Designed miniproteins, single chains, continued (4). Designs and how they scored, part 99

Each design is a single chain, and the fold is of that chain. pLDDT is the mean over its residues in the fold that is shown.

## One batch from the design tools (miniprotein)

Design m15436
Fold by ESMFold2-Fast:
Structure m15436 (fold): chain A 99 residues (1-99)
Amino acid sequence: SPKAQQQAQAEADYLNAKTGTQLNATAVELFFLSLLLFQDHSVVEAVNQGVRILRKYNPQLTNEELAKVLDVIAEKLTEDGRTTLADALRAQANDLLNN
């Protein structure tokens, strides 16, 4: 919907400003949709699916850039009380930086 696209663009703009990346709004929308759809089954699976989506739409992203994106999203999720999902994103960010 147009409203969902506007929200995704605002989120992409925020993430890009914080991380120095150029994420497209579609990738950000699909990332959050993935987290929403899989979180109740497995937070690890939700995060892994989201990371695959970000890489598919942004193949130029380095592991360092992707880790920064995940950390910014985790900080926002912590503010929203979504601590289990935030911790899973931080764990994935740390894994990316160590490999």
Scores: mean pLDDT 83

Design m15437
Fold by ESMFold2-Fast:
Structure m15437 (fold): chain A 71 residues (1-71)
Amino acid sequence: MSAEEAAERLDREALRLYVTEGLSATEALKRAARRLGREVGADPERLAEIAEEHASDGRKAVEAVGEYLAK
């Protein structure tokens, strides 16, 4: 998975959770990151931590998670 593909998947899932579950932007990002981690065989809690570290800028959050998964 490319960093760009991972970022797009995370962004779409976070938006879905934000709209459908009524979560805050930060909680939607963290939950989306955990789900993506489970789907791709990465550490879900580590992805959630990375998303939370950058939660003040959603674009930076999805890019950081994408870069981590591309390594």
Scores: mean pLDDT 81

Design m15438
Fold by ESMFold2-Fast:
Structure m15438 (fold): chain A 92 residues (1-92)
Amino acid sequence: MMEEYIKKAEEYFKAGKYKEAIEELAKALDVPVEEVEELLRKAKKALELKEEVEKNPEVPEEKKKELEELIEEVQRWIEEQAKRLGVEMTKK
């Protein structure tokens, strides 16, 4: 049952590669393309903001909060999908 995609998603998630983890989980769960695209956009924006914060520690607090919110949203989605894959669904 899509074990290959689950394994890759876990590896990417542990490595902090949220975009790649989202893509593999989407393949395993057959989620709508629009939902995947929105989360990939958020993951990309989070990475851009993270780079900006790391290069300039004096970045406004508003940008730091936006980064935290985006990371939390992406991580929450990944955890939710991982729970669905980790919870044994009886195939009956």
Scores: mean pLDDT 69

Design m15439
Fold by ESMFold2-Fast:
Structure m15439 (fold): chain A 72 residues (1-72)
Amino acid sequence: MLEEIAKELVRRGQELAPEFAAGPLPKEEQVRRILEEAVRRVEEEYGPEAGELARKLVEEMIEGNEKVRKEL
């Protein structure tokens, strides 16, 4: 389930990436917008629970969990 949501996020992000990459936004903002749109699409197709999981994955991917990496 979580892996499937992650794959869908990547797929949706790649689909949207060319459209946003052509814009004047800084790369960090472009990535954030692409991921937010991907999360919204996952939520629309798979429901609110999937959207929450997708959002959590996006937050972990963007900021990284430095404490978890140190603990591991």
Scores: mean pLDDT 63

Design m15440
Fold by ESMFold2-Fast:
Structure m15440 (fold): chain A 65 residues (1-65)
Amino acid sequence: MAKKLFERARKALEEGDLDVATLILAVINAVGSEKERKYAQEILDAMNESPEKAIEVAKKAIEEL
């Protein structure tokens, strides 16, 4: 289930829908495993730097899960 949530978050980031991306990542951070929560936080932190970096981190999370 979490891999699909990360894919939805990546799509939202690619579409520029930061509110939807943040909501999905917040859900993962609340109910995910320790590894999933770490990736969700890394994506949230990357969003503060650039959308492109956030998308890259999301792709890495999907590959690792």
Scores: mean pLDDT 82

Design m15441
Fold by ESMFold2-Fast:
Structure m15441 (fold): chain A 72 residues (1-72)
Amino acid sequence: SEEEILRKKIELDMLEISISSSELVIERIEEGKKAGKIDEDVANELIEKLKKSIEELEKRREELEKEIKELE
């Protein structure tokens, strides 16, 4: 239905925002690491956690994109 497609597109937009925000945070951590403002081991641990979260969000995005195409 048109309502179901719209709801999935909204969820997709929310996922895109979450991915972009996490990528920006990784960039800030990497900058802090280069500047010596963040401990290297702590920075690497946080980046690894964020990358894993991004991978999970990207998988959900791909599933939603496929579902939307099947409904269109």
Scores: mean pLDDT 88

Design m15442
Fold by ESMFold2-Fast:
Structure m15442 (fold): chain A 94 residues (1-94)
Amino acid sequence: ALSDEEIEALVAEARARLEADPGISGGFVEAAVHFLREGLLAINAGKDPEAVRESVLAALREFAADEGLSEASTAHVEAVAEEVFRRAEALMAA
């Protein structure tokens, strides 16, 4: 399982990347960080990592559309989320 420190480190890196995108609002960053943290906690609770990843990506895509993000910013959000889950999986496999 991921430690609290590992979850917060992954979330902090995601936050920094999203905050660097001028097409992403602070409110979106906070919501995206919340979805990512909830996903990592669900994986820690024994939920299937693939199912959690798909669910979080779907939620982020829907939220990006609702907030009117550009295709480029939406793709950036998806890439950041995919990186978070990829790194979490690698940490759990070690």
Scores: mean pLDDT 86

Design m15443
Fold by ESMFold2-Fast:
Structure m15443 (fold): chain A 73 residues (1-73)
Amino acid sequence: MIEIIYKEKVGDTVYYETLGPGNNMSFYKKKKGEEDEFIAGITGSGVTRYGKEVEGKIEVSKDNEKKELYIKA
């Protein structure tokens, strides 16, 4: 089972984090009219995988405030 544990909307883009089987954590991006895009993930064994957009760091902006979401292995 995959659970959404964090969700944030920035303009027309939604960033969300999921907790899956084996404590896999995955971070996704969904832009309006587009399919979900994988950004990065950490497995329960501590293996980190990066997507196309970022490696090791995800930065989102909300209401003129900068929020950094850090993905660590």
Scores: mean pLDDT 56

Design m15444
Fold by ESMFold2-Fast:
Structure m15444 (fold): chain A 90 residues (1-90)
Amino acid sequence: MEKVERLEEAVYETALEVGLKLAAEHGATEEEVEEGARKAAEAVRKAVEAGDLEGLRRLREELLAEAETADPETAEKLREVARLIDEIIA
């Protein structure tokens, strides 16, 4: 139970931080970023509840791929979300 809540929170925080950084460069609004982060966190929670292991594995791979091109701080946060997904699907 707590692992799912931690994953949902980590997804929200990481998506919000990455989104706000990209919004400064690409002109998205803070409200759009916050809504996107909320939807991402909800989607991950629903995937866990549905037992969508394939979807979770794919998300993990995408996060690790994004981490390769991100700055070190963002990369660390993306890898942490990937590790939390691993704990749930193990």
Scores: mean pLDDT 79

Design m15445
Fold by ESMFold2-Fast:
Structure m15445 (fold): chain A 87 residues (1-87)
Amino acid sequence: AKKELEEKGIALIEVDGKEVLVVSEDTPASEVFDAMIVHNLDEALVVDENGNLVGVVTIEDLMRVLFDGAVNKKVDPEKTKAKDIMK
């Protein structure tokens, strides 16, 4: 389970007793959403290839992309990555 997430560019870490979701820029939006739901988390920290924090993805941003993209066919949720959504 955890190892499968790491292969998709997702890590669940613990900082001061709190679970924090960390994803790579290239992690698919659908995989980020699934990890948030499974771990009951509302946000993910986005890091670059060097491990630098470059952005944040919220569950609200993911819901907008996944649902609005399906309705308007403007975004493919399977091909959309964390870097395309991050703030």
Scores: mean pLDDT 69

Design m15446
Fold by ESMFold2-Fast:
Structure m15446 (fold): chain A 68 residues (1-68)
Amino acid sequence: SAAEQERNKALVLHFAKQLIDKELSEGMPKEKVLEGTKKVIESLAEAYKIPKEDLEEILKEVEEYVKS
């Protein structure tokens, strides 16, 4: 359902932000955090069949979050 897709998208984004916060707090460079987080998100999107358009939105939000 659309509600399940939105839930899965939100959960992936929430997990990604938590991972970013942890790695940045451990002193990892922003470039490496972004690179690693993108790979994790792509794997999760494949596993949970997240549509390409939603994946692109998640990746954009993650890039903005790391740069903020």
Scores: mean pLDDT 84

Design m15447
Fold by ESMFold2-Fast:
Structure m15447 (fold): chain A 80 residues (1-80)
Amino acid sequence: SKEEEIERLYRIILEMARGILEVDARHYGWTPEQLERALRVAEETARKLAEELVKNGDFSATSIFRAVAEAVDAALREAR
């Protein structure tokens, strides 16, 4: 189902974004609260992008990696 496809893509995008943000948190010395805020934004962005990818029938690696980059970028703007 589309719901299962959205949930699968959401998890993939979020897992990759989370990993990147945890590295950035260590590198920039973020507080746990800053990381938590960043992850919240990443979760919201990842879900919206997963829904759009499924609606468009776009499951390409390139589009998934762009979604990861967008989720990370949105989170970094919030945590900066």
Scores: mean pLDDT 87

Design m15448
Fold by ESMFold2-Fast:
Structure m15448 (fold): chain A 65 residues (1-65)
Amino acid sequence: PREVSIALLAMAEFLEAGISVKKVTLEDGKAYIETDDSEENLPAAEEAAERLKERTGLEEVVLIR
């Protein structure tokens, strides 16, 4: 299913950025990514979220800390 593919891609993108992903939730064409709540990781997390959005065509990728 597309949800599984998006979750796997999210794990890959955030792993490449060195960020721990705790949970991925898909809802209404959006992805909600729960990550480490470390402030120092925010720029890398934002970049990974942008890449995920570009690769999946999702309406929005939201970071939850």
Scores: mean pLDDT 75

Design m15449
Fold by ESMFold2-Fast:
Structure m15449 (fold): chain A 73 residues (1-73)
Amino acid sequence: STLERLIELLKKLKVPEETINRFKEAYEKGDELELGIELGVLEIYAAVYLTFSEDEEERKLAKEVLDLLAKLE
């Protein structure tokens, strides 16, 4: 699923477990405001990796995260 793939990529990018858990909780709860906030946090993580990472693999994973986040809007 889109959600399972997103979580896998966030873990590979070493996004903090607490950040991933907040996103999962907001998604499961169906709170649109909380979900919007947590999606914004994940978008910032991905954008930072895509823009500033020296690692091509990290940039590739970050791009895929941004593509998956767009599908959850």
Scores: mean pLDDT 85

Design m15450
Fold by ESMFold2-Fast:
Structure m15450 (fold): chain A 88 residues (1-88)
Amino acid sequence: MDEDLARIEALVAEIEREIKRAEEALEKGDIEKAKEEMERVLALIAELARVIAASADPAAAEARAAELLAPLEERAREVGEKLAEMLE
């Protein structure tokens, strides 16, 4: 389980970095860069789901991931909404 938890924490940290990069790209008006960073976020979320499913205790792994992702979910939503507005 220690290896699973470490991988979950690492993936969440990568997700946070990509969200931050998407936010910075949007501040600069770089829609294409922001879109690329959010595509990386989606790929990392898919990898996180695979790690959770493969964990010795998937329920505990999911709970830990949810706890770490909670502050990032709102930020990702805001980036997505801003991207949708800029692509309109």
Scores: mean pLDDT 83

Design m15451
Fold by ESMFold2-Fast:
Structure m15451 (fold): chain A 95 residues (1-95)
Amino acid sequence: SEAEIERLRAFLLDPSASAEEMEAAARELLERFKAAKDIDAIIRLSNALSEVALEWARRGDFERARAALLQGAEAGVIVLSEAVKKLVEEKLKKK
């Protein structure tokens, strides 16, 4: 999965890729990691997307920065949702 994330990062930082193409590529990899239930890979993907968003913002390309940020946020919500579910289940069990 690390090699896939690095290939995605290279693609997402290519100026020839549109914001729509970036969103589609990031979403495809996220869905594969979700299907594999690989939370560690989703965390790494979220971090990589945040770094890509920051780099495009530094370049002044806020459309591409926003596309990367939204996909990173979606990955982050998945991780947080799983953490929240565990906390709620533990609290309900212990009441």
Scores: mean pLDDT 80

Design m15452
Fold by ESMFold2-Fast:
Structure m15452 (fold): chain A 74 residues (1-74)
Amino acid sequence: AKEEIIAELRAAAEALRESDPVAALQLRILAHEVEKAKSMEEMLEILEAAVRNPALPPVVRAVARRALERAKRA
């Protein structure tokens, strides 16, 4: 569910807060965008865009890919 995806993104951001502050910030931004999504389709588009964005740190893209796979199962 959407709430599970947001929780996963926020947990990943917290885990990276001290070791990779940039990745932590990007994951918090991604969680906020997912929270603001008005539909399942919009949420999937946001997650897929993050997975395909080469400007995002590899760890952020990996977390987004995992979240996308979970969202597709819901």
Scores: mean pLDDT 84

Design m15453
Fold by ESMFold2-Fast:
Structure m15453 (fold): chain A 70 residues (1-70)
Amino acid sequence: SSVQQQIRDLVTQASAYAINGAGYYAEGLRYLRVKGDQEKAKEYFELGKKYTEESRKLLKQADELERQSK
């Protein structure tokens, strides 16, 4: 159904945001632990947080649509 496609699209988008968020956290840890660059580490952690929050918002939308369709 079109609703099932909307759910799949939201989950796919959420997954992409989560993967990118994890990548930003990994880069932040690298700058902090390997390079000792606290300013760049903070910048990457803020990006990781932003992408993780967008992922969670999309998953909430997908969950709401799934509950309404069942």
Scores: mean pLDDT 88

Design m15454
Fold by ESMFold2-Fast:
Structure m15454 (fold): chain A 75 residues (1-75)
Amino acid sequence: VTVYSDEQIKLIEEMHEILNKINDALLNNDKESVEKYLKEFEEKMKKFLSLIEDEEYKEDIEKQKEEIIKKVKEL
């Protein structure tokens, strides 16, 4: 069981809010806002990954990040 720090929990919450904003922008066909929020998501994810010492868990999260980015860009 991975124990998250307060900073990691805050980053997860911020990333979740950004994903909601991406979804709203996609529904409005606002591609400019989608790209902006994707960049914010990538920055938050990069910071979150830098706090992970478990390489196996870090690799899993990096794959999940790539899947999300790919799906959004395909739209």
Scores: mean pLDDT 75

Design m15455
Fold by ESMFold2-Fast:
Structure m15455 (fold): chain A 78 residues (1-78)
Amino acid sequence: HAAKAEEHLRQAVEAADAGDLEKAREHLDLAVDHAARAGRAEEMAERLRALARAYRDQGRTEAAEIFEEAARRAEELA
């Protein structure tokens, strides 16, 4: 599950950078699920919070919001 969490997180970032926020959200859901199954939900939440901050600093508010939503879900599963 850890390897799948990393792959889906990578795909989520690629989709967000391309402006495909729906695809990014889909991959974030899978990344969080796989991280939780691997016992790494807390670590995933921290990484998602950092990515959300980076998107917000870039003025990419919509991307920041979906990463913040995913971080909250990961925190609930930690």
Scores: mean pLDDT 87

Design m15456
Fold by ESMFold2-Fast:
Structure m15456 (fold): chain A 96 residues (1-96)
Amino acid sequence: AEERRRQLLKETIRKFVEEALKELDNPENVPRIKERLRTLARALGIPDEEIDEFVERVLSILEKAKENGDVDKATEELLSLFEELGRKYNSPVFPT
């Protein structure tokens, strides 16, 4: 069921957002969060030249969530971003 897989992905993203927001309470954690996001980008098959843009987009979503307290909105925005990247990089060029 695609709906169930999407719901599980959304739940996973929500937990990620909640953890990242707790880490963002200390600005010293920002470089570590960026490095973790770079590792994730590489795992998703994002080209090196696009990794910094991906990291910046995710961090921007998290920073807005920190200001607004809106974890649900951040979760939906990240889900949309991951779906966009999945379509872009889940082409025949990426066999796995």
Scores: mean pLDDT 75

Design m15457
Fold by ESMFold2-Fast:
Structure m15457 (fold): chain A 66 residues (1-66)
Amino acid sequence: SAVTKLGMDLVNEVYKMLDEGKSPEEIIQRAEEYLEAHRDELSPGTRENLLRGIRDIVEREAKRRA
């Protein structure tokens, strides 16, 4: 589905930014901007769930890489 592809593309971008040493704040801001750019393709609930998943990934990976 378009939502699945969008989520996968966003997760790939998040991991790229983590590998580049971007701050958690920068990564979350990019994710929020990406989801807003696709607002017409996503319900509010789907957008919130995707952002929550991204926050969980960023928190987990930041702790692992510290």
Scores: mean pLDDT 83

Design m15458
Fold by ESMFold2-Fast:
Structure m15458 (fold): chain A 87 residues (1-87)
Amino acid sequence: SPLAEALKEGVDRVIELARTDPEKAIQAAKELLDFAREHGLPDEVIEKLERILNLLEQLAKETDPAKRDSLIAEVEKLGRELRELLS
């Protein structure tokens, strides 16, 4: 569906931004979460987006490279799970 495709594109953008600009990733994730809530998406989608947002907020203030890599990996994992859920 066009709605599912828009969400997948939004998730991909959040994942890309997590590596390069965590502050922009946070903003994109907030917009995606608002979009999902507005369109009445399932609780599982909302919960995964909330988890992604929480991890990105941790990433934005993290300075340890190993911990940053771990947080990015978790965001990427949740993004893949969301893509599967939307398929």
Scores: mean pLDDT 87

Design m15459
Fold by ESMFold2-Fast:
Structure m15459 (fold): chain A 100 residues (1-100)
Amino acid sequence: DELRRRVIEAGAEVALETMKLNIIKQEIEKGKLKPEEAIKELEEIIERARRLAEEARRLIEEARRRGAPQAVIDEAETTLAAAEEVVREAEELKKKLEEE
């Protein structure tokens, strides 16, 4: 099923962005990453995560319109929530770095 494949792919991409965010957090804590470099990487994560959230919303709409199994809808909703969480955490961290 093409729709299910797209939902799984979107979820995997969100998981990758979550891992990247966690790596940035760890590198900042260890003093390995300069604030300016961290801000740039966080901006890129925010942009990608926002695009993934938009894709997840479209996938939810398509799944509901097509009467897809509830499991597929639930997976797409989980992907949306995860993408929105990545955006929130990355924006909060960026603001903190900009304020010292």
Scores: mean pLDDT 88

Design m15460
Fold by ESMFold2-Fast:
Structure m15460 (fold): chain A 66 residues (1-66)
Amino acid sequence: SIEELAEELVAKGPDGTISPEELKKVLIEEYGVSEEKAEEIVALVTKDGKVSKEELVKALKLAAKF
């Protein structure tokens, strides 16, 4: 599930977060979104330089629609 993928991804970062750079890579490589759209999504879900699990789930659900 998207929630399970988010759990795996945040396990790679501190405090249950993923870096914006890692999220952009996942969006482009695994979901096939354009670099421009990936940057847009990352900007929307990044808070204080980090992406929380909750925001990551939102980003992955948005990417899955494209």
Scores: mean pLDDT 79

Design m15461
Fold by ESMFold2-Fast:
Structure m15461 (fold): chain A 64 residues (1-64)
Amino acid sequence: MMSMEQIREETLEYARYLKENTDLSDVDIVGLSLQYAMQLAEQHDVHISPQEAMDLANELWELV
C-alpha cells in the first residue's frame, strides 16, 4: 500500500527520469508526472487532496 508521501517521491523520481532521459518540454514533463501521480493514487486507492496536488505541481515546476 502506498502513502501520499510515497506517491510524491515516485512522481518526483519519474519527473527527474523524464528530464534526464527525454527531450520533453517542462510543461510536458510536469503534465505527464501529475498524470502518473493520479494513476498511482488510483492504483493504490490513495486520495490526493487539492492542496496536496497543488503542492506537488509546485515541486514539479521547481524541479524542471
Scores: mean pLDDT 84

Design m15462
Fold by ESMFold2-Fast:
Structure m15462 (fold): chain A 82 residues (1-82)
Amino acid sequence: DEAYRAAVRFLEDAREFLKKAQEAYKSGNKDEAIEYFKEAIRLAETAKYLAERSPHPDAPQLVAEAERLIKEAEEMLKKIES
């Protein structure tokens, strides 16, 4: 189903941006880290939206994975902006 396949791709992209955000943060590039964390959240929210609308039996697991990524990125943003 295309919604499920699209959700998988968006979640993979979200994970890549999460890695870029973590690397930027470790390198002291705070502004870049913030932008990458925001992009990771946006992509994961899109993946969640598509997975919630998919009839695929594994779609609930994608929703849970997207929610975990969003929470992790949001916690990091809060820490950086503190």
Scores: mean pLDDT 89

Design m15463
Fold by ESMFold2-Fast:
Structure m15463 (fold): chain A 95 residues (1-95)
Amino acid sequence: MDEVVQKIRDLKDKLVEDALKEGKPELAQAAGTMLDILLQQLQSGEISPEQALEEALDLARRAAMVAKLRGKEETAEAFEKFAEDIEELLRKLQE
């Protein structure tokens, strides 16, 4: 559980940071709120850790694709690494 919570928090921080660097504070607020809701649902038991990781994985993959399309290779690599780490956690929980 703690590893799942921390990974989602780290992804939230990276999404907010990237949006703010692009001058999109509304996007940063939306991303932060979405992941805060996900964390609350996970911590309250409304969703499973697997469901939370699947949603976080989708977000990380989409962020990586958007960054790559915009020519932000380092940002894309960072989100690809988040996706990889989330996939590893998801596999561990499914075993």
Scores: mean pLDDT 83

Design m15464
Fold by ESMFold2-Fast:
Structure m15464 (fold): chain A 57 residues (1-57)
Amino acid sequence: SELIAKANELLSLSLTYYSQGSLALIRGDTATAEAYYKKGKAYKEEAERLRRELERS
């Protein structure tokens, strides 16, 4: 399914941003970590939205 592929892509992006945020925190860069976590959360929420749409169809 195209929607499943898109949701998986967004989840992968979310994980990448969370990983980058964690690395920034280890380096003591709290501002950069916060920005990455914000991006990661946004992609995760969009993936969850697409998953819910697929379940409703």
Scores: mean pLDDT 85

Design m15465
Fold by ESMFold2-Fast:
Structure m15465 (fold): chain A 68 residues (1-68)
Amino acid sequence: SSMDENVSRLQQLMAETFQRTYAQTGDYQKALDAAVEEGKKLAEELNIPQELLDSIITVLRRHAEERA
């Protein structure tokens, strides 16, 4: 479905933003914050439900915390 494609695109953007920001700063918290900020913008544009965005953020935060 288009929603599944939009969610996949959101996950990809957030992962790429996290990786780029971490490469630039060496800081997992800054990388997480940047990914969440970009994710919120895209989720609003694609009309992705808040619950799906929150789920993606939770997974990404867990990975950031495990690596910090």
Scores: mean pLDDT 83

Design m15466
Fold by ESMFold2-Fast:
Structure m15466 (fold): chain A 95 residues (1-95)
Amino acid sequence: SDAEVEELRKAWEELAAVVDEYLPHLSEAEQEEVRRMLEEVGRLIENREPIGTIVKKAYELAGFVIRQLKARGLSTEPLLEKTRAFFKRVRKIRE
């Protein structure tokens, strides 16, 4: 439904905003890859692709950023919290 797509978009925007806050900690090449992944997830949502495909790509993005932050000894807790919140909201949409 349109309401479910709107809720998914809002959940994605919240996760994407936290990812964007971490971009300055990454290298230029890593920032470019993250921006590519962000655009891909956004496109999947706009095209109303299967929710499982959207979730898989969002998970891959979050995992990439978390790995780069951990490699630098940076705290990943705020990103992990927002990632968990995103998936919790997505599960409710699928109920």
Scores: mean pLDDT 81

Design m15467
Fold by ESMFold2-Fast:
Structure m15467 (fold): chain A 55 residues (1-55)
Amino acid sequence: MNADEQAGADGGREGALKAGLTGEEVERASRGGAQIGKALGGDAGYQLGYRASAG
């Protein structure tokens, strides 16, 4: 995973955990965030992944 994908994955994971999600839902949020990071860059991936997962 490159730095942009990792930043997106981190955002999705942290957002999901803040929302009280666990297990597979956290993994799905991490994967979604990684895709955003790959497409839009790390900063955007982190922010959008976090917001999408946290609500």
Scores: mean pLDDT 80

Design m15468
Fold by ESMFold2-Fast:
Structure m15468 (fold): chain A 91 residues (1-91)
Amino acid sequence: MELKERALRAHEEALRLLRRAQELGITDEPPPPAPREDDSLEEIVQRLVETALLLGGVLSRLDPDSPLAKELERVLEEVRELIKAFVEHRA
């Protein structure tokens, strides 16, 4: 339950940053559909991974000194921690 809530919050933050990147013209990729609270943990994590891959592409095109790049690095690290926790929970 805690992990699921954390994944939903991380996905919301990731989508916010992806929308910001679209506004700045860095990417034209549409955001994936937001997961629902009634989705399975596996489905939420899968959507989070898909969103994180898009954000990684955006980050690779940004100046590392930009505020957006620093926020993206922070969110991607949080996603990596969540994926690790999810894998450990299943194993």
Scores: mean pLDDT 76

Design m15469
Fold by ESMFold2-Fast:
Formats: structure tokens, C-alpha cells, sequence
Structure m15469 (fold): chain A 105 residues (1-105)
């Protein structure tokens, strides 16, 4: 339905418009924490943002459905059952890696 597509569009706009090669991982971690305070599911949100960052770092279309859903499912599986603290640590590490890859493109 509409809400999942809206969430994907908003996250895609955040990654494409706000995140640059000069962004700091700490800024994305703060965004993640703010969304959690608004009631976002940590597993779903981290999976979504990490998928978009990885696709962006590789220069792929962030809205390419087959690549997006496959990678989202892989991240969701990896993060499912982890604590919010563990998810936050993984998110920070992977975002830092993705930003570094963006700088090298």
C-alpha cells in the first residue's frame, strides 16, 4: 500500500539529497536515532537506509526494485533479532564504509 512506498521515497530522497561524499557517519546515525524516537522499527529502518547507501555507493539506481528488495531482504535477515544497540553499531560501521566508497567514486 501507500505507506511503504512513501517511506521508500522519503528514505531515497534523504540518501540522494542530504547524504554527500562530505557527509559524516555521525550525521546519519543521528538521523537514525531521531527516526527511532518517532516509532520507526530499527530492523526495517536500518535495512532500508543501508540498502540505499550501498546502492548509492556502487552508483546503482536507488529505485531499481529487484536489486533494492534483494539487498533489503539480506540486510533485514542479518539484523533481525539483534538489539537496538547492536543494530546502531552495525549501522554506524556500514554507513562509514559506504561514505568512504562514495568519496572514491
Amino acid sequence: DVPPLVALSEASLYVTRVVTKDSKAEEMVEYFKEQLKKGADPVALASLLLTLMELRAEGRDLNTAPDFFKLFAEWYKKLYGKSEEEILKIFEEKVREAIERLRKR
Scores: mean pLDDT 73

Design m15470
Fold by ESMFold2-Fast:
Structure m15470 (fold): chain A 85 residues (1-85)
Amino acid sequence: SLRDELLEVAREVKEAAQKLGDGMSVMGAERIIELIETKDVLTAAQSMVSFTENMLRTHPNWPEEVKELIQKALDIAKEVKEKAE
C-alpha cells in the first residue's frame, strides 16, 4: 500500500541520516514514522514533504544516492497527499 511505501522510505531516510551523523534529520524521520504508525498518514505525508524539501535545500553536499532517496521520499509523500481526498 502507499502507506507501507511511505513508512519504508521514512525508515530508509532515517538510516541514511544516521550514517551521515545528522541527528536533526534522524529526529525528523522518527517523528514522521510515529505519525504513520499512529495512523495519522496525511499529517505524516505533509510533514515528509516539508522535511525532504528542507533536507535537499540544507544538505547540497550529501551523496547523490542519499539525495535521490530523499527525492523518492518527497515523491511518495506528494502522491499520498494527492490521493487523500
Scores: mean pLDDT 86

Design m15471
Fold by ESMFold2-Fast:
Structure m15471 (fold): chain A 68 residues (1-68)
Amino acid sequence: SLEEEIDRGIAIIGLAVGAKTDPENAELYRRALDHVAAGRYDEAARIAEQSDTPLARKVAELLRRVAA
């Protein structure tokens, strides 16, 4: 539970940073954040992975851990 909360928190920060710093992929990061807010972690990971950035890959790994 605590581990899950930490992973989710780090993923949220990562997505927010991506949305602000990566204009080309900002919409994907924002959509992934919406899915995280709805508790849809697997879908959020799939959306984040579409950006094909190192940040998105790390965030997707965290989100899949939360989903498990």
Scores: mean pLDDT 86

